# Designed miniproteins, single chains, continued (2): the designs that were tried, part 1

Every score and structure here is a prediction.

Each design is a single chain, and the fold is of that chain. pLDDT is the mean over its residues in the fold that is shown.

## One batch from the design tools (miniprotein)

Design m4001
Fold by ESMFold2-Fast:
Structure m4001 (fold): chain A 112 residues (1-112)
Amino acid sequence: AAVTTQTTALTPAVDGLAAAAVRSGGGTVEVTVRAAEEGGTAKVTVSAQTAGARAEVSESTGPDKERKVVGAGETAEFTLEAGESLTLTVTGEGQVLLRVEGAAAEVVVTRY
C-alpha cells in the first residue's frame, strides 16, 4: 500500500480530555504528537489496549527523552511543554489509544 499521512487536532473539550485510537493492522504506523505553542502543558497518555498492540517512543523533545516501549496492556504518560513533540512507532495487530489532557495537541499519523 502507498504511504499515507493524516493530521488530526486533539483539543480537550468537556472534562479536559481528547482521545484518538490508532491501529497498525499488522504494519507500521508512525504517530507524532505536538503540543500547541500556546496553552501550556499537554499530558499525553499512551495505552496499548489489546493483545498484540505495541508502541515505541522513537523521538521526543522535552525532559523525558528516554526511549520507552509500551507493550500490550501497558500505559505510559508523557508531559509535553508548549511546542514539544513525541513520536511513536506503532506496530502489531492491536489498538493503541492516545489521550491528551490540558493543552491542545496536533496528531500526525503516517501509515506504511
Scores: mean pLDDT 68

Design m4002
Fold by ESMFold2-Fast:
Structure m4002 (fold): chain A 87 residues (1-87)
Amino acid sequence: MEALEKVRKEREELLNRVKEIEADPSVTPEQKRAFKVDAATRLALFAAEHLSYEEAKRILDEFADEMGLTPEEKAAIRALLDAVFAA
């Protein structure tokens, strides 16, 4: 499905950007964490728009776990996703 491939490509691009930021010694740990949260938020919203709210939650959980986000950071992104896309 084309929409699923678009989401997969967005995920790969965001993951590569996170890896680049993680490798940059001039970026602070706080900035790295903020970038990971922003990347997860962008991916979740993109997935909700192109697939569904349920698929977006699943993709968010998988990506956030891979990025090492805290439960609080995941909950904040899920709350935003719920506010925008929940039925």
Scores: mean pLDDT 80

Design m4003
Fold by ESMFold2-Fast:
Structure m4003 (fold): chain A 62 residues (1-62)
Amino acid sequence: GAAAEALIRAAAEGDSAAARRAAQDVVTKEGASPEDANRGGAAASAGDLALARRLLQKGGAY
């Protein structure tokens, strides 16, 4: 969903504040686990956008 896309974008850009807000929205609004949101954000910050999307999709955030 929109929060998962915002998390991937913010984490890839190194915007830690925006990434934290988006990670909360992924958990609270899109129903992903905190673990999946954190793993997705970490993958995006490392430049692995495909892994980030897969982790967030598995968590139900897309």
Scores: mean pLDDT 80

Design m4004
Fold by ESMFold2-Fast:
Structure m4004 (fold): chain A 94 residues (1-94)
Amino acid sequence: SEASLQAVRAWGEQEAAEADEGLRLARERFPEAVEEVEKLGREGGLNPEKAEQYRQQQLELARRLEEEDPLAGKGALGAGNRAYQEAAKEKAAA
């Protein structure tokens, strides 16, 4: 139904807004940690055989940030995931 589709869309928009705000908070409070999470994401995308190793390191850093600020941790993890996806696309295109 249209109402169900609107509810799913509204939920997705809320999740995206929270991720964007979380990234802003993470960059303000923990800029070096965000850079490290993005670096780990990128390395995982570029090195498929080691992707799980880099992913575990990324998750551990994000978890530590979530202990201080859950929204900032969510934002930082999102940034790392985006860096991974973009690097994986570049690797696949080569």
Scores: mean pLDDT 82

Design m4005
Fold by ESMFold2-Fast:
Structure m4005 (fold): chain A 70 residues (1-70)
Amino acid sequence: APRTTTRTEENERIIDGKKYHVKSTTTVVEHPDGTVTVTQEIDYYNEKGELVLGAKITVTAPASQLAELL
């Protein structure tokens, strides 16, 4: 089975005088073929707890190429 690691970070931001709760989730999946998939999802919630903006980015690359970027 591929090895999966998930990290969630939460913080608060003020944009145009309004408070938002920001949740960022990063998932790293190490595949048996030596590739790694990194998924980062960032969600903005208003003061009422409603999701107002969501963005998701997914990148898959050989582990060797990701190591050279560190």
Scores: mean pLDDT 78

Design m4006
Fold by ESMFold2-Fast:
Structure m4006 (fold): chain A 88 residues (1-88)
Amino acid sequence: SKREEVIKLYEETYGLSAETVELLARAAQDLLAGRLDAAREAVRAVVPRILEEGRREGREEEYRRLIREAVTEAGVASEAEVEEWIRA
């Protein structure tokens, strides 16, 4: 499916674990279905995991930047909210 292709692309491009990509895919699905609060909570919950994986790969700053850009561009949260999640 297109969903499986996107998951594989994110795993290969960003070095994220399959579980992390699956959580992001669920958040994207919630957002597309108009479940903004569910999408926001799912993204908030996965941000610490993405940052930990970024640290392990030596790409933490790149992952911080991508989280900020992707979450704000998708309309899930403001830049200020995303910075709070990154600091936590």
Scores: mean pLDDT 73

Design m4007
Fold by ESMFold2-Fast:
Structure m4007 (fold): chain A 120 residues (1-120)
Amino acid sequence: SDEEKVTKRAEEAVEKARREGLRSLSPEEQLLALMYAASKNAKRPIGTVGTAVLMVGKAKGIEVRDAAVLRGDPEAFKTFSELLREAVAQLGGDPSVEAFAKVLGVPKAEVSALLNGELV
């Protein structure tokens, strides 16, 4: 399924981050790693988390700029990360930097930098 393919790619991005750090990832791999952590924290499939991000954005009048996020636009990545963490919270998961760092197996400081668009 498409969900299985996306999950495998996200797992590969997380394994690379654990070996080489989040900064070694492309913007697409950074997005996949964050979506993976959100999926585990919310206990929902990646596709469900993606839908929740779009719904949170719509409710706030904020457009999810997918192409800009994938190009590594820092402001777009930061905005996406804020919407992602709120989506995790609304799904009953832990949106904390600590919870994301635990899933990713990387230092909290790296996750904080990524969520602020500082690594893209």
Scores: mean pLDDT 86

Design m4008
Fold by ESMFold2-Fast:
Structure m4008 (fold): chain A 74 residues (1-74)
Amino acid sequence: GPGAEAARRGAEEAGRRFGELVPAGEAGKMASDLAPDEAHAEAANLGAARAASQFGEVVPAEEAKRYMEEEAAA
């Protein structure tokens, strides 16, 4: 869905800027900026926060993507 697409593109953009390890807050912000509405933006930030709780503030880009996509799909 649109939220999962925004999450994927946001995480990929964070990976391009920061490399394989990305600040979870930056990944969430990039995904939320691409989100079609506030609910999808909140889901992206919740997914990024969940990834940060599991991996710490610096998260593998692929894991940030997965967590944000899973939250957007819920």
Scores: mean pLDDT 79

Design m4009
Fold by ESMFold2-Fast:
Structure m4009 (fold): chain A 62 residues (1-62)
Amino acid sequence: SILQDPLQREILELEIERALLRMEIAILRLMGSPDAPARIAALQARIDAIDARIAALRAQIA
């Protein structure tokens, strides 16, 4: 177990998840498929939820 700041650990894990989702969006944009816009919109909504969670956790640390 990591004894150092569990909130910082959660933020790091969320930042990694966000980075992976951004990579998936970049790949979808490169593909240029007809369904890409709808798939990108769904992934962007997930990123927006993660960003809101990170902001809330950062506010607790500050």
Scores: mean pLDDT 84

Design m4010
Fold by ESMFold2-Fast:
Structure m4010 (fold): chain A 94 residues (1-94)
Amino acid sequence: MEEELERYQRTLDVARQALDENIAAAKAAGMTDEEIQRLVDEGYEEGRKLAEAGVDEVVFTEPAPASDREAARQGLRLNAAVLGYAEAKIEKLK
């Protein structure tokens, strides 16, 4: 239990860093702050639902990104979902 908590906390920290990088990439690719925030919120909620459903890992099957904008969108969704997943797992272990 304690080792699981530490692992999810590390996952959370890594996902936060990756999300910051994805946000910067999305802005560079021409996404608006409102579009970025919406994608982060949607991904985060999806991640929390995956944790509640008892899913072992956060994975999304998407095609290889054809543009920097699409790559940033996929990264935002994935890392926001990992954040929501890890936070929900930590709350459950509390």
Scores: mean pLDDT 81

Design m4011
Fold by ESMFold2-Fast:
Structure m4011 (fold): chain A 84 residues (1-84)
Amino acid sequence: PSEEELDKEVVVALVYMASAIAKIAGNTKVAEALDRLAELLEKADPSKTPFVLEAIRQALKAMNAGNYDEALKILEEAISELEK
């Protein structure tokens, strides 16, 4: 695989790991959104990888602060962008 494809695979794995963390924390809606985002990124052009990585960084920051509603909004916005 190309370096861009490898970067995408790594980010997909990070999104699934974030979903697992959300499930352990009991935040099932955030976990569902993360699973959906990972699925969409798997099918997306690798050029979308930096956008998804930034969305995950912001969502994880919100989750770490206990702002799960904000994390969900960030993830739903990223999902909407990838579904276009």
Scores: mean pLDDT 82

Design m4012
Fold by ESMFold2-Fast:
Structure m4012 (fold): chain A 65 residues (1-65)
Amino acid sequence: SIEDKIKELEKKLKSKNLAEVLEAVLELAELNTPEARKILQDYLKKETNSELKAVIEAKLKEMDS
């Protein structure tokens, strides 16, 4: 289900592997559900990596259009 997919992506966001975190960000953006948007917004507040923050901000902007 979409709910199971979102839970799996939230787990990937907690990964120490940057590529897995990036994959989760991109997949959440593709789902473009209100829950996925909220997860990305909440994650953006905690992320310190400037490159990841830029990707998340760009994806959130795309999701709003």
Scores: mean pLDDT 81

Design m4013
Fold by ESMFold2-Fast:
Structure m4013 (fold): chain A 76 residues (1-76)
Amino acid sequence: PMVKVTITVTAPSEEEAREVAERVERALAEAGVEHTVERLGPTTYRITFEAESSFTEPVKLSAVDELGNRIETEIE
C-alpha cells in the first residue's frame, strides 16, 4: 500500500541543514519521487512524500550522523 513518509532534518547549523535537505531532495528527484520540502526553522527542514510499502504499521525512526545531523523518519 502507499504510505506517507516524512523525513525531518535538524542540523547544528543553517548551512548543514540546507545541505542535508538538498541531498535528500536530490535523491528523491533522481528517483522520480514527488515530494514537498518545507523549512520549519533555521536548522530544520521537513521532506514529505508517498511511497509503496509492504508495512502496514506506523514506523518512527531517529538517527544522528557523525556530524551531528539529526534525521527523523516517520511512516504512516
Scores: mean pLDDT 77

Design m4014
Fold by ESMFold2-Fast:
Structure m4014 (fold): chain A 94 residues (1-94)
Amino acid sequence: MPSIAEQTRKILEEIFEHREDVEKVEELMKEMGELYAKATPEERKEMVKTLTEMTKEYVLTKVKEEENLSDEEVEEALKRIDEMEEAFLKKLEA
């Protein structure tokens, strides 16, 4: 099987590609949740890091241009992603 990081990246890439398709995004989010549920604590930490890194790159490269996001909206999105990563990693270490 591909690694947990590879599986996470593939699901995320598909979510970003189909982001306007609400039904497809919901299906992919469910798939991500099932992957997370089956993962070990170490794998969950890797999934969170992969998710946040890929999401930040996508916001900076694709979402900003395609959605006409302002610099403030981009900064706020990146801040929220960082806060989510910190919260999840803290929970995994407890």
Scores: mean pLDDT 75

Design m4015
Fold by ESMFold2-Fast:
Structure m4015 (fold): chain A 104 residues (1-104)
Amino acid sequence: SLEEIEALARQLEAKVRQWASDDPETQALVDQLVASVRRLLELIRQKAPPIEIARQFAVVAVLAAGLLFQLDLLLKRGKVSQAQVDEIRALLDQLMAALSKEIS
């Protein structure tokens, strides 16, 4: 399941890079989100204390919400489509569900 989470994160990164390539703020948010997911996976792999895993999960959740907020702004500006936002939201929902399942 850690491999599934990594695959979801890479798929999310690829789609955001493709659909929001001209927006540096959206690119920075997805880069931060992917790095934070990888940090969380490393903490899980190392069997870090539950509090450290919970704190890192909270960071991932905040970044995911920030990415969705930024995509909604791009949607209002006509820079992305509703279908693209919906697809990224679905990937984020799958990613967060998979991460939650790995957390004790």
Scores: mean pLDDT 89

Design m4016
Fold by ESMFold2-Fast:
Structure m4016 (fold): chain A 100 residues (1-100)
Amino acid sequence: MMSEEEKKELELASKILSEFMKKLEELKNPTVDEIVELFKEAAEKLKEKIKNKEILINSLNSLRMGAEIWAQEHLDKEKADETIKALTEVTEKLIKEVEE
C-alpha cells in the first residue's frame, strides 16, 4: 500500500513526465544533443523533487521509455537509434548514482 507522501511524489513525477513530453512535441527537427539536454533537465527535476528511491528509478525509466517511443515515431531510423542509445547511457548512469 502506498503512503500519502508516495502518492504525492507519483503525481509530481507524472507532471514532470507530461511537461517533458510536451516540450519534445514542441521541438522542430531537433538534434540528438537537444533531445538529450531536454531529457537531462527533466531527470534533474525528478532527482530534486522525488525522495523515494523506487519512485525515482521508475520515473527515470518511464522518462526514457517515453522519449524512446517519441524518437521512433518522429525521427528517421538512424537518428532514432542514436537518440535511444544516448538516452539509455544517460539513464543507466543516473540510476547507478541513485542506487549508490
Scores: mean pLDDT 85

Design m4017
Fold by ESMFold2-Fast:
Structure m4017 (fold): chain A 86 residues (1-86)
Amino acid sequence: SEEERQFELELELLEAMGQKEAAEYLRKARELGNTPEAQKYGQKGSELSKEAQQQFSDQYADEIERLSKVHSDEEVIEWVLEKLKK
């Protein structure tokens, strides 16, 4: 589905930033659904992704801000993925 595709793009972005562990935790949380165990995985993934997000925002904040004025969020994420994938 569209929602599933957007989620996978977000995980690919985390992996491209070197946060494979955060992506794995978030993926497991989604697979487990509405369970207490899923909540634990989600919290762990969120904590790890906050650190990656801070580092990423420091690196690309200015460029993302400019792109966001004329592009959708999905297009901006795809642009970033193209820069990180080599």
Scores: mean pLDDT 74

Design m4018
Fold by ESMFold2-Fast:
Structure m4018 (fold): chain A 113 residues (1-113)
Amino acid sequence: SLDEIVDELIAKAREFLATDLSKLTPEEIENRIKEMKELLDRAIAAATPEQQELGRRLKERMDAVIERLKAEGKTPAEIGRAAVHGALAMASAIRDPSQEQAAFDVLDALAEE
C-alpha cells in the first residue's frame, strides 16, 4: 500500500540520516539513495492520478535541486543528505496532498544549501 511504502522510505531515510556518511564510500552513499529513490517511485505509482501528477512536479523540482548542487561542487554526502530530505518531503506530500506547499518549500530551501 502507499502507506506501507512511505513508512519503509521513512525508516530507510532515518537510518541514512543517522549514519556517519564520512565512513561510507561515494558508491555506498549512491546505493542507499538509489534504494530510497526506488521506494519513492513505488509510492508515486501506488498513488491516485492527481497524487502522481503532484509527484511528477515534485520530482522535476528535486532533479533541478540535485543538478544545482552538483554544479556547485557539493560532495556526494551533501547531495545525498539533500536528496534524502527531499524524498521525505515528497513522500509526505504524495501521501497527504495538504503538504504540497510544505514539500516545495523544503525542496526550495535545499537548493540554497
Scores: mean pLDDT 83

Design m4019
Fold by ESMFold2-Fast:
Structure m4019 (fold): chain A 81 residues (1-81)
Amino acid sequence: SSLEQEIERLEREILLLMGRAVSALRAGDRATARAHLAEARRKIEELRRLGEQMEDPELREKVLRGVESAEAFLDALEAEL
């Protein structure tokens, strides 16, 4: 469905932003790392909203657990800033 395609796109974008944040942090560019983390958090909030709209309860649970995991990862990266 269109909703599932949008969710998959957001999941890929979040992973890319996390990778960019890690790379920036390793390079000592904390400002760039913060910017990528902030963008990733905005996309995670969008992903949560779309996940809550899913009709399939199994897919909904899977997406929302993915949101929780992504948030925990961002929190861990921010703790290093």
Scores: mean pLDDT 89

Design m4020
Fold by ESMFold2-Fast:
Structure m4020 (fold): chain A 88 residues (1-88)
Amino acid sequence: SEMERILAAAEKAAEEEVERLAREGKIKEEELEEVREKLLRLARELARLSDVEEMEKLVKELGEELTNVKKVTLASGVEVNEADIVKV
């Protein structure tokens, strides 16, 4: 039953992150299911290896990486951190 609570927390964390990314326009409607499945699988795995608080933090960090929230993707496919100065 404790594991059921942990897994439920993982599912909630994954769903909340997917909803956040969709609301912010960072994933397309057609990508929603794929991103949800990836985050849910990872949240479940993380929930088994760490505590719920750390799992929730890691799910959010992974969501940001999947959508490049902290980075700008150039047309060339190069990712640039918005805080970084790219030297040409």
Scores: mean pLDDT 64

Design m4021
Fold by ESMFold2-Fast:
Structure m4021 (fold): chain A 59 residues (1-59)
Amino acid sequence: GAEEEVEAARRALEAARNATTRAEAKSSLHDAQKILERATSEEAKELAREAIEAAQKKL
């Protein structure tokens, strides 16, 4: 449900923010993009977009 989508997006954002290597950043970007594509809640979409931006900043 929406709560699970938000939790997944929050975990992706945390992973992106904590990425210390290019490989970790690429993995986080891929996961965040998949979450954004599947998300139906606006909160989850916003968090997934933030995760994408955080990962891209580290690449």
Scores: mean pLDDT 83

Design m4022
Fold by ESMFold2-Fast:
Structure m4022 (fold): chain A 81 residues (1-81)
Amino acid sequence: SPPPSGAAVALEQLVNLAAERLAEFKKEHPDISEEQYEEYGKRAQEIMEETLRRLGGAPPSEAERAELRARMDEVGKEILE
């Protein structure tokens, strides 16, 4: 079978990275409200979708994965205010 497309690889890697950061955020802040956690998840999904569009079907580089992590960390700080 042909290898998975770059878009499929990019999606899997970004979804896994976003899911790991969401779980880490919840563990770091167990007392956050459900509304705050849902907003973080929504913002993470938007960042992921924007990154996927920018990649144009290419798999993310280490720098692009680091940028996604940094953007999620910034959003997390905004949510906690």
Scores: mean pLDDT 79

Design m4023
Fold by ESMFold2-Fast:
Structure m4023 (fold): chain A 55 residues (1-55)
Amino acid sequence: RPLSDETKDEIAAAIQAAKPSVEEAQEITLRVFEMAEAGASDEEILAAVREALAK
């Protein structure tokens, strides 16, 4: 399912702030798509992205 524009902007902002490697950014993007297709909420997806970038 598509994410809200607000959630997409927050994910983009988090990635820009953390400046992950290309490989890390690709893994995060793939996980976001997998979670969205599995029906995860925007809040769950954003939390997972922030957790991945914080460590």
Scores: mean pLDDT 77

Design m4024
Fold by ESMFold2-Fast:
Structure m4024 (fold): chain A 95 residues (1-95)
Amino acid sequence: SLEERVRREAEDAIAGLRQTLEDYKAGKLTLYQAMVQITANVEALIEAFRRLGRDEEAERVLKLGQELYTALVNGDFETAEKLLDEIERLVREAL
């Protein structure tokens, strides 16, 4: 179904966000490379929610993604992990 496909795409995007954060923390990615990968996965989540008519949740992902960018620029990995947990919770509750 469309919902099952969108859920799988959202789960892949969450896994991508977690992997990007871990790779950046480990020094495997530059900030620029991490930002590119974070942007792609955040945009995939926004599109997933919008395709299901979940515009309010899409807007929340946009705001959380902006806060995640700020945390990464500041090297605030504790805040970045908490924001990612919030995004993951939003996906689990809405999909």
Scores: mean pLDDT 88

Design m4025
Fold by ESMFold2-Fast:
Parts: sequence; structure tokens; C-alpha cells
Structure m4025 (fold): chain A 95 residues (1-95)
Amino acid sequence: NDDIVPVFLSGEVVSLDADGNLTVKGKVPKHEDLEYPKEADATFFVETPNGISIAGAKAKIKEDGTVEATVHVPDAPAGSLVGKKVTMIVDVKKK
């Protein structure tokens, strides 16, 4: 779609459960030319012991710019990535 702008940010892993569900939190920087929807498509690049996992999910964005998403990463043991940084690409809209 027109006017979609990918925003690159670093998120942090807050949990990884036994089913491979990884929760990531981050914050989108304020930008005057960008509109942050309440929910956006996001792509996650997660470094695991078995390689890089690339996963897509819907991320929720709060009014303060806080971003939260849950992605499935079956290649990592539960708890193994908590506190690690994850590269996130969040698709937001151009104003």
C-alpha cells in the first residue's frame, strides 16, 4: 500500500514460552512525518543458537510509542532469549 514507511528499531525480549511464543517490547521514536496506528505489521529478526529467525506479527502501538508483539520462534528453548535485543521493522504510515 502507498505511504507505508518501515521504521527500524531495537526491541527487547521479555518472555519466551515452551511453545515458542516470544514477546518483544520496544518504543517507536517520535517523527513528525509518520502516523503510528494502534496496530501495525512488524517483522522481527531474532538471533538464536540455531541461526537467524525471521518472523512477522501484528504489533500494538500505544499513544506514547510503546510497541508490543508476540511472535513464534520454534528454534529457541523457553527463556533462552529473555533480555536479548531483537531488530524490529514496524510498518507505519506516512502522514
Scores: mean pLDDT 77

Design m4026
Fold by ESMFold2-Fast:
Parts: structure tokens; sequence; C-alpha cells
Structure m4026 (fold): chain A 86 residues (1-86)
């Protein structure tokens, strides 16, 4: 997956949640934070927790309208996934 594709998918997910579920960006961020804490409490794998934390950072960058930071975080996540693959 390319960083640009990941950015597009995250933006589409957020827009879908806003339009179809009436969620604000703040509510989406809080739901992701709550899910991360639940994953930590349940003993989820470090990789699962790390990927959820990257998603949180991307949504926070989107809220701040920081397009450069959003791309940077997406690139870091793609590189992390590629390192696991080979």
Amino acid sequence: MKAEQLVKEVKEMVETMKKEKGKTLDEIIEEIRKKIEELKAEGASPSTIKWAEYLLKMVEALKNKDEEKLKEIAKELVEEVEKIAK
C-alpha cells in the first residue's frame, strides 16, 4: 500500500463517519483512543496497538489540517508494514 492510498482511505473513513454516523472529528478521535486503551487492557499484540496509534495520529493531523504531518505519518506506517513483510 502506498502512503497516498492510506491517506485517501483514512480521509474517506472519516468523511463516512461524519456523514453517515453524524460523528465529529473529536468524537472519532475519542473512539479511537478508547479502542487503543481496550486493546492494551486485553493484551493485544504490540503491532496491533502500534497500527491503531498510527491511525489516531493520522486522524489528529487531519483535524489540525496538517497535510504534511498526515503524509509523514502515513509514510511511517507503510514503512513499518513493509519491514514486517520483508
Scores: mean pLDDT 77

Design m4027
Fold by ESMFold2-Fast:
Structure m4027 (fold): chain A 94 residues (1-94)
Amino acid sequence: GAPASEEEVRELLIKEIEEWGKERNEPDLAKEAIKILESEPDLRVALEKVAELFRKRGDLDLALGVEAARAAFAGVPEAEREAIRARLAALSAA
């Protein structure tokens, strides 16, 4: 399949963070992360800010998931997008 655009990666991550926040009853933290992703036009900078937010809140596993997305965002294939989604879902379940 074709690699994901930066917009596709941003939309996917926003969706997964929103679902994570609902499942863990942390909607305010999810909204704060989503606002960063919506307001920062540079996806790399946005992902770094979100990872830092999760680190400061003690959610180290979610921070690692976001850092993995940041590392892979350029030319992310469909299989890799699914892997990022699966990782975020696993963190939500833990």
Scores: mean pLDDT 66

Design m4028
Fold by ESMFold2-Fast:
Structure m4028 (fold): chain A 73 residues (1-73)
Amino acid sequence: MAPSDAEVKIAVADIYLGVGNVLHKLGDYEGAIEAYRKALEIAKEVSDNPEAQKIMEYAEKEIKRLEKELEKA
């Protein structure tokens, strides 16, 4: 399989964060959580990188926030 470097993985994780943000704005909280979880899993593969750590922190915060909104429904 073709190798992916840290830069490519960070870019893909950032794209999933963007997808999560769009789905959240559309009211698709379940879809947003799924996108943020994908960003988190990819960022974990390069967790020694400071940019990946910021993605992980943001994704974890948004997942917890949206899960609380779903609990209130």
Scores: mean pLDDT 82

Design m4029
Fold by ESMFold2-Fast:
Structure m4029 (fold): chain A 65 residues (1-65)
Amino acid sequence: MKEEWEKRFKELNEEISKQIREAEAKGLPLDEQMRLIGEILRRIGDLVDSEIAEQKKLENELKKL
């Protein structure tokens, strides 16, 4: 589980770095860059929320044992 999360987080970080680099290279206007940043932050939030949900699920299962 944790190894899988670390892999997803690493992949997301690499994708973020690539998108920022490409946006800078294309000279995207500030509003377009802000939209990209907003989308990235949303994806990070989703990934974090998913991990928190899995951790809570594991804690609940452990309490039943």
Scores: mean pLDDT 74

Design m4030
Fold by ESMFold2-Fast:
Structure m4030 (fold): chain A 65 residues (1-65)
Amino acid sequence: GAAEKLKEQILQRLAALLKKKYESKFPNAKVEVEIVDDKTIRVTITEGDEVRVEEYDIDELIKSL
């Protein structure tokens, strides 16, 4: 339905914003953003031999915007 399509668009935009934000902060790092489920976005940042994983709750992320 229309609500499901809107939710999918919001998730895709949030993922794109996070990727752009981390790529801007870490220009020499490999940044991967994954929509894990309807509530969780995962960001993986690889800086040489160092790997960092950050997970965001989508409801909390929306409230912080």
Scores: mean pLDDT 78

Design m4031
Fold by ESMFold2-Fast:
Structure m4031 (fold): chain A 57 residues (1-57)
Amino acid sequence: PEWSDEIIREKLRAAGVTDEAFIDGMIGRYDRDGDGKLSAAEKQELEDAARARRLAE
């Protein structure tokens, strides 16, 4: 897929998410939802979650 686990992890870290457990959970969730592929909606949800995580720190 265009967004592999490594790419998702790097994008979350670039967005300021440092919680590895949260990153791992998001990767596991998106890998299941898209059967290894991320839709535009799933990418948006990941970005929204990263922002929410930064604010919730």
Scores: mean pLDDT 63

Design m4032
Fold by ESMFold2-Fast:
Structure m4032 (fold): chain A 95 residues (1-95)
Amino acid sequence: SPILKVSELSPAVLETEINVLLSLPPETAYLMAHGAVKAYPQSSLAWFFLGLAYMQHENYEKAVEAFQKALELDPQSEVTKRLLEEALEKIGKKP
């Protein structure tokens, strides 16, 4: 659904979806995640997967932007918060 949140998925389902995305070639993962964001810009899950795709491309600045959008839509997602912190560390901006 267009408003599906990361925190609304069971941990097992979220882990499976992350593992599927990370098993794809980085370009394929990016195209799928970017398409999901275009179709469902209000979905925190779509922005979360776009952030993961940017992490695979080592585009940490874009990953930060995507994870920030995911947190705006789902502030209680601890998984998204941890990945945002990881991306910020990669660009040297973690406080």
Scores: mean pLDDT 82

Design m4033
Fold by ESMFold2-Fast:
Structure m4033 (fold): chain A 61 residues (1-61)
Amino acid sequence: MTLLEKIRELYEKHGKVTKEDLKALGVSDEEIDRLLKFFDKNGDGVITKEELDEALKAAGI
């Protein structure tokens, strides 16, 4: 399973992913910073489903 698949499951259940959720999945602080850089367009430390959908479109996924 990829990290992206686990993040999608969190969105389906909770509608959002936080930094704490990513830490609970075993993601390092460096990887969390990279994900927030790409997905957190509002800079609030929370990745919304809308932000994820836009980032995945940009990545061609």
Scores: mean pLDDT 69

Design m4034
Fold by ESMFold2-Fast:
Structure m4034 (fold): chain A 92 residues (1-92)
Amino acid sequence: AEPSPEDKIRITALEMAVVALILAGDPRALDAVERLIEALKKFPKEEQLKILENLLKAAKNALEHPLPGADKEVIEEVAKKIEEEIKRLKEE
């Protein structure tokens, strides 16, 4: 089914929240990325990949330039989870 305008607003807000949590190395980023992946399932594969690839870039940048007090292990787990979902989508 085609995503509604409300779905597009919700996914944009959730993407922004996930990016903020990733940059902070916040443990809540893991749950947030799972919710984002689930919400993305109603979107076309190409849109899912675009959003996930943007999040992966943010996570990799956060690992190269971590903020003081950021949990690097959390950022690494988030990056791995995003990479696994990207791989799954590309193999489909």
Scores: mean pLDDT 84

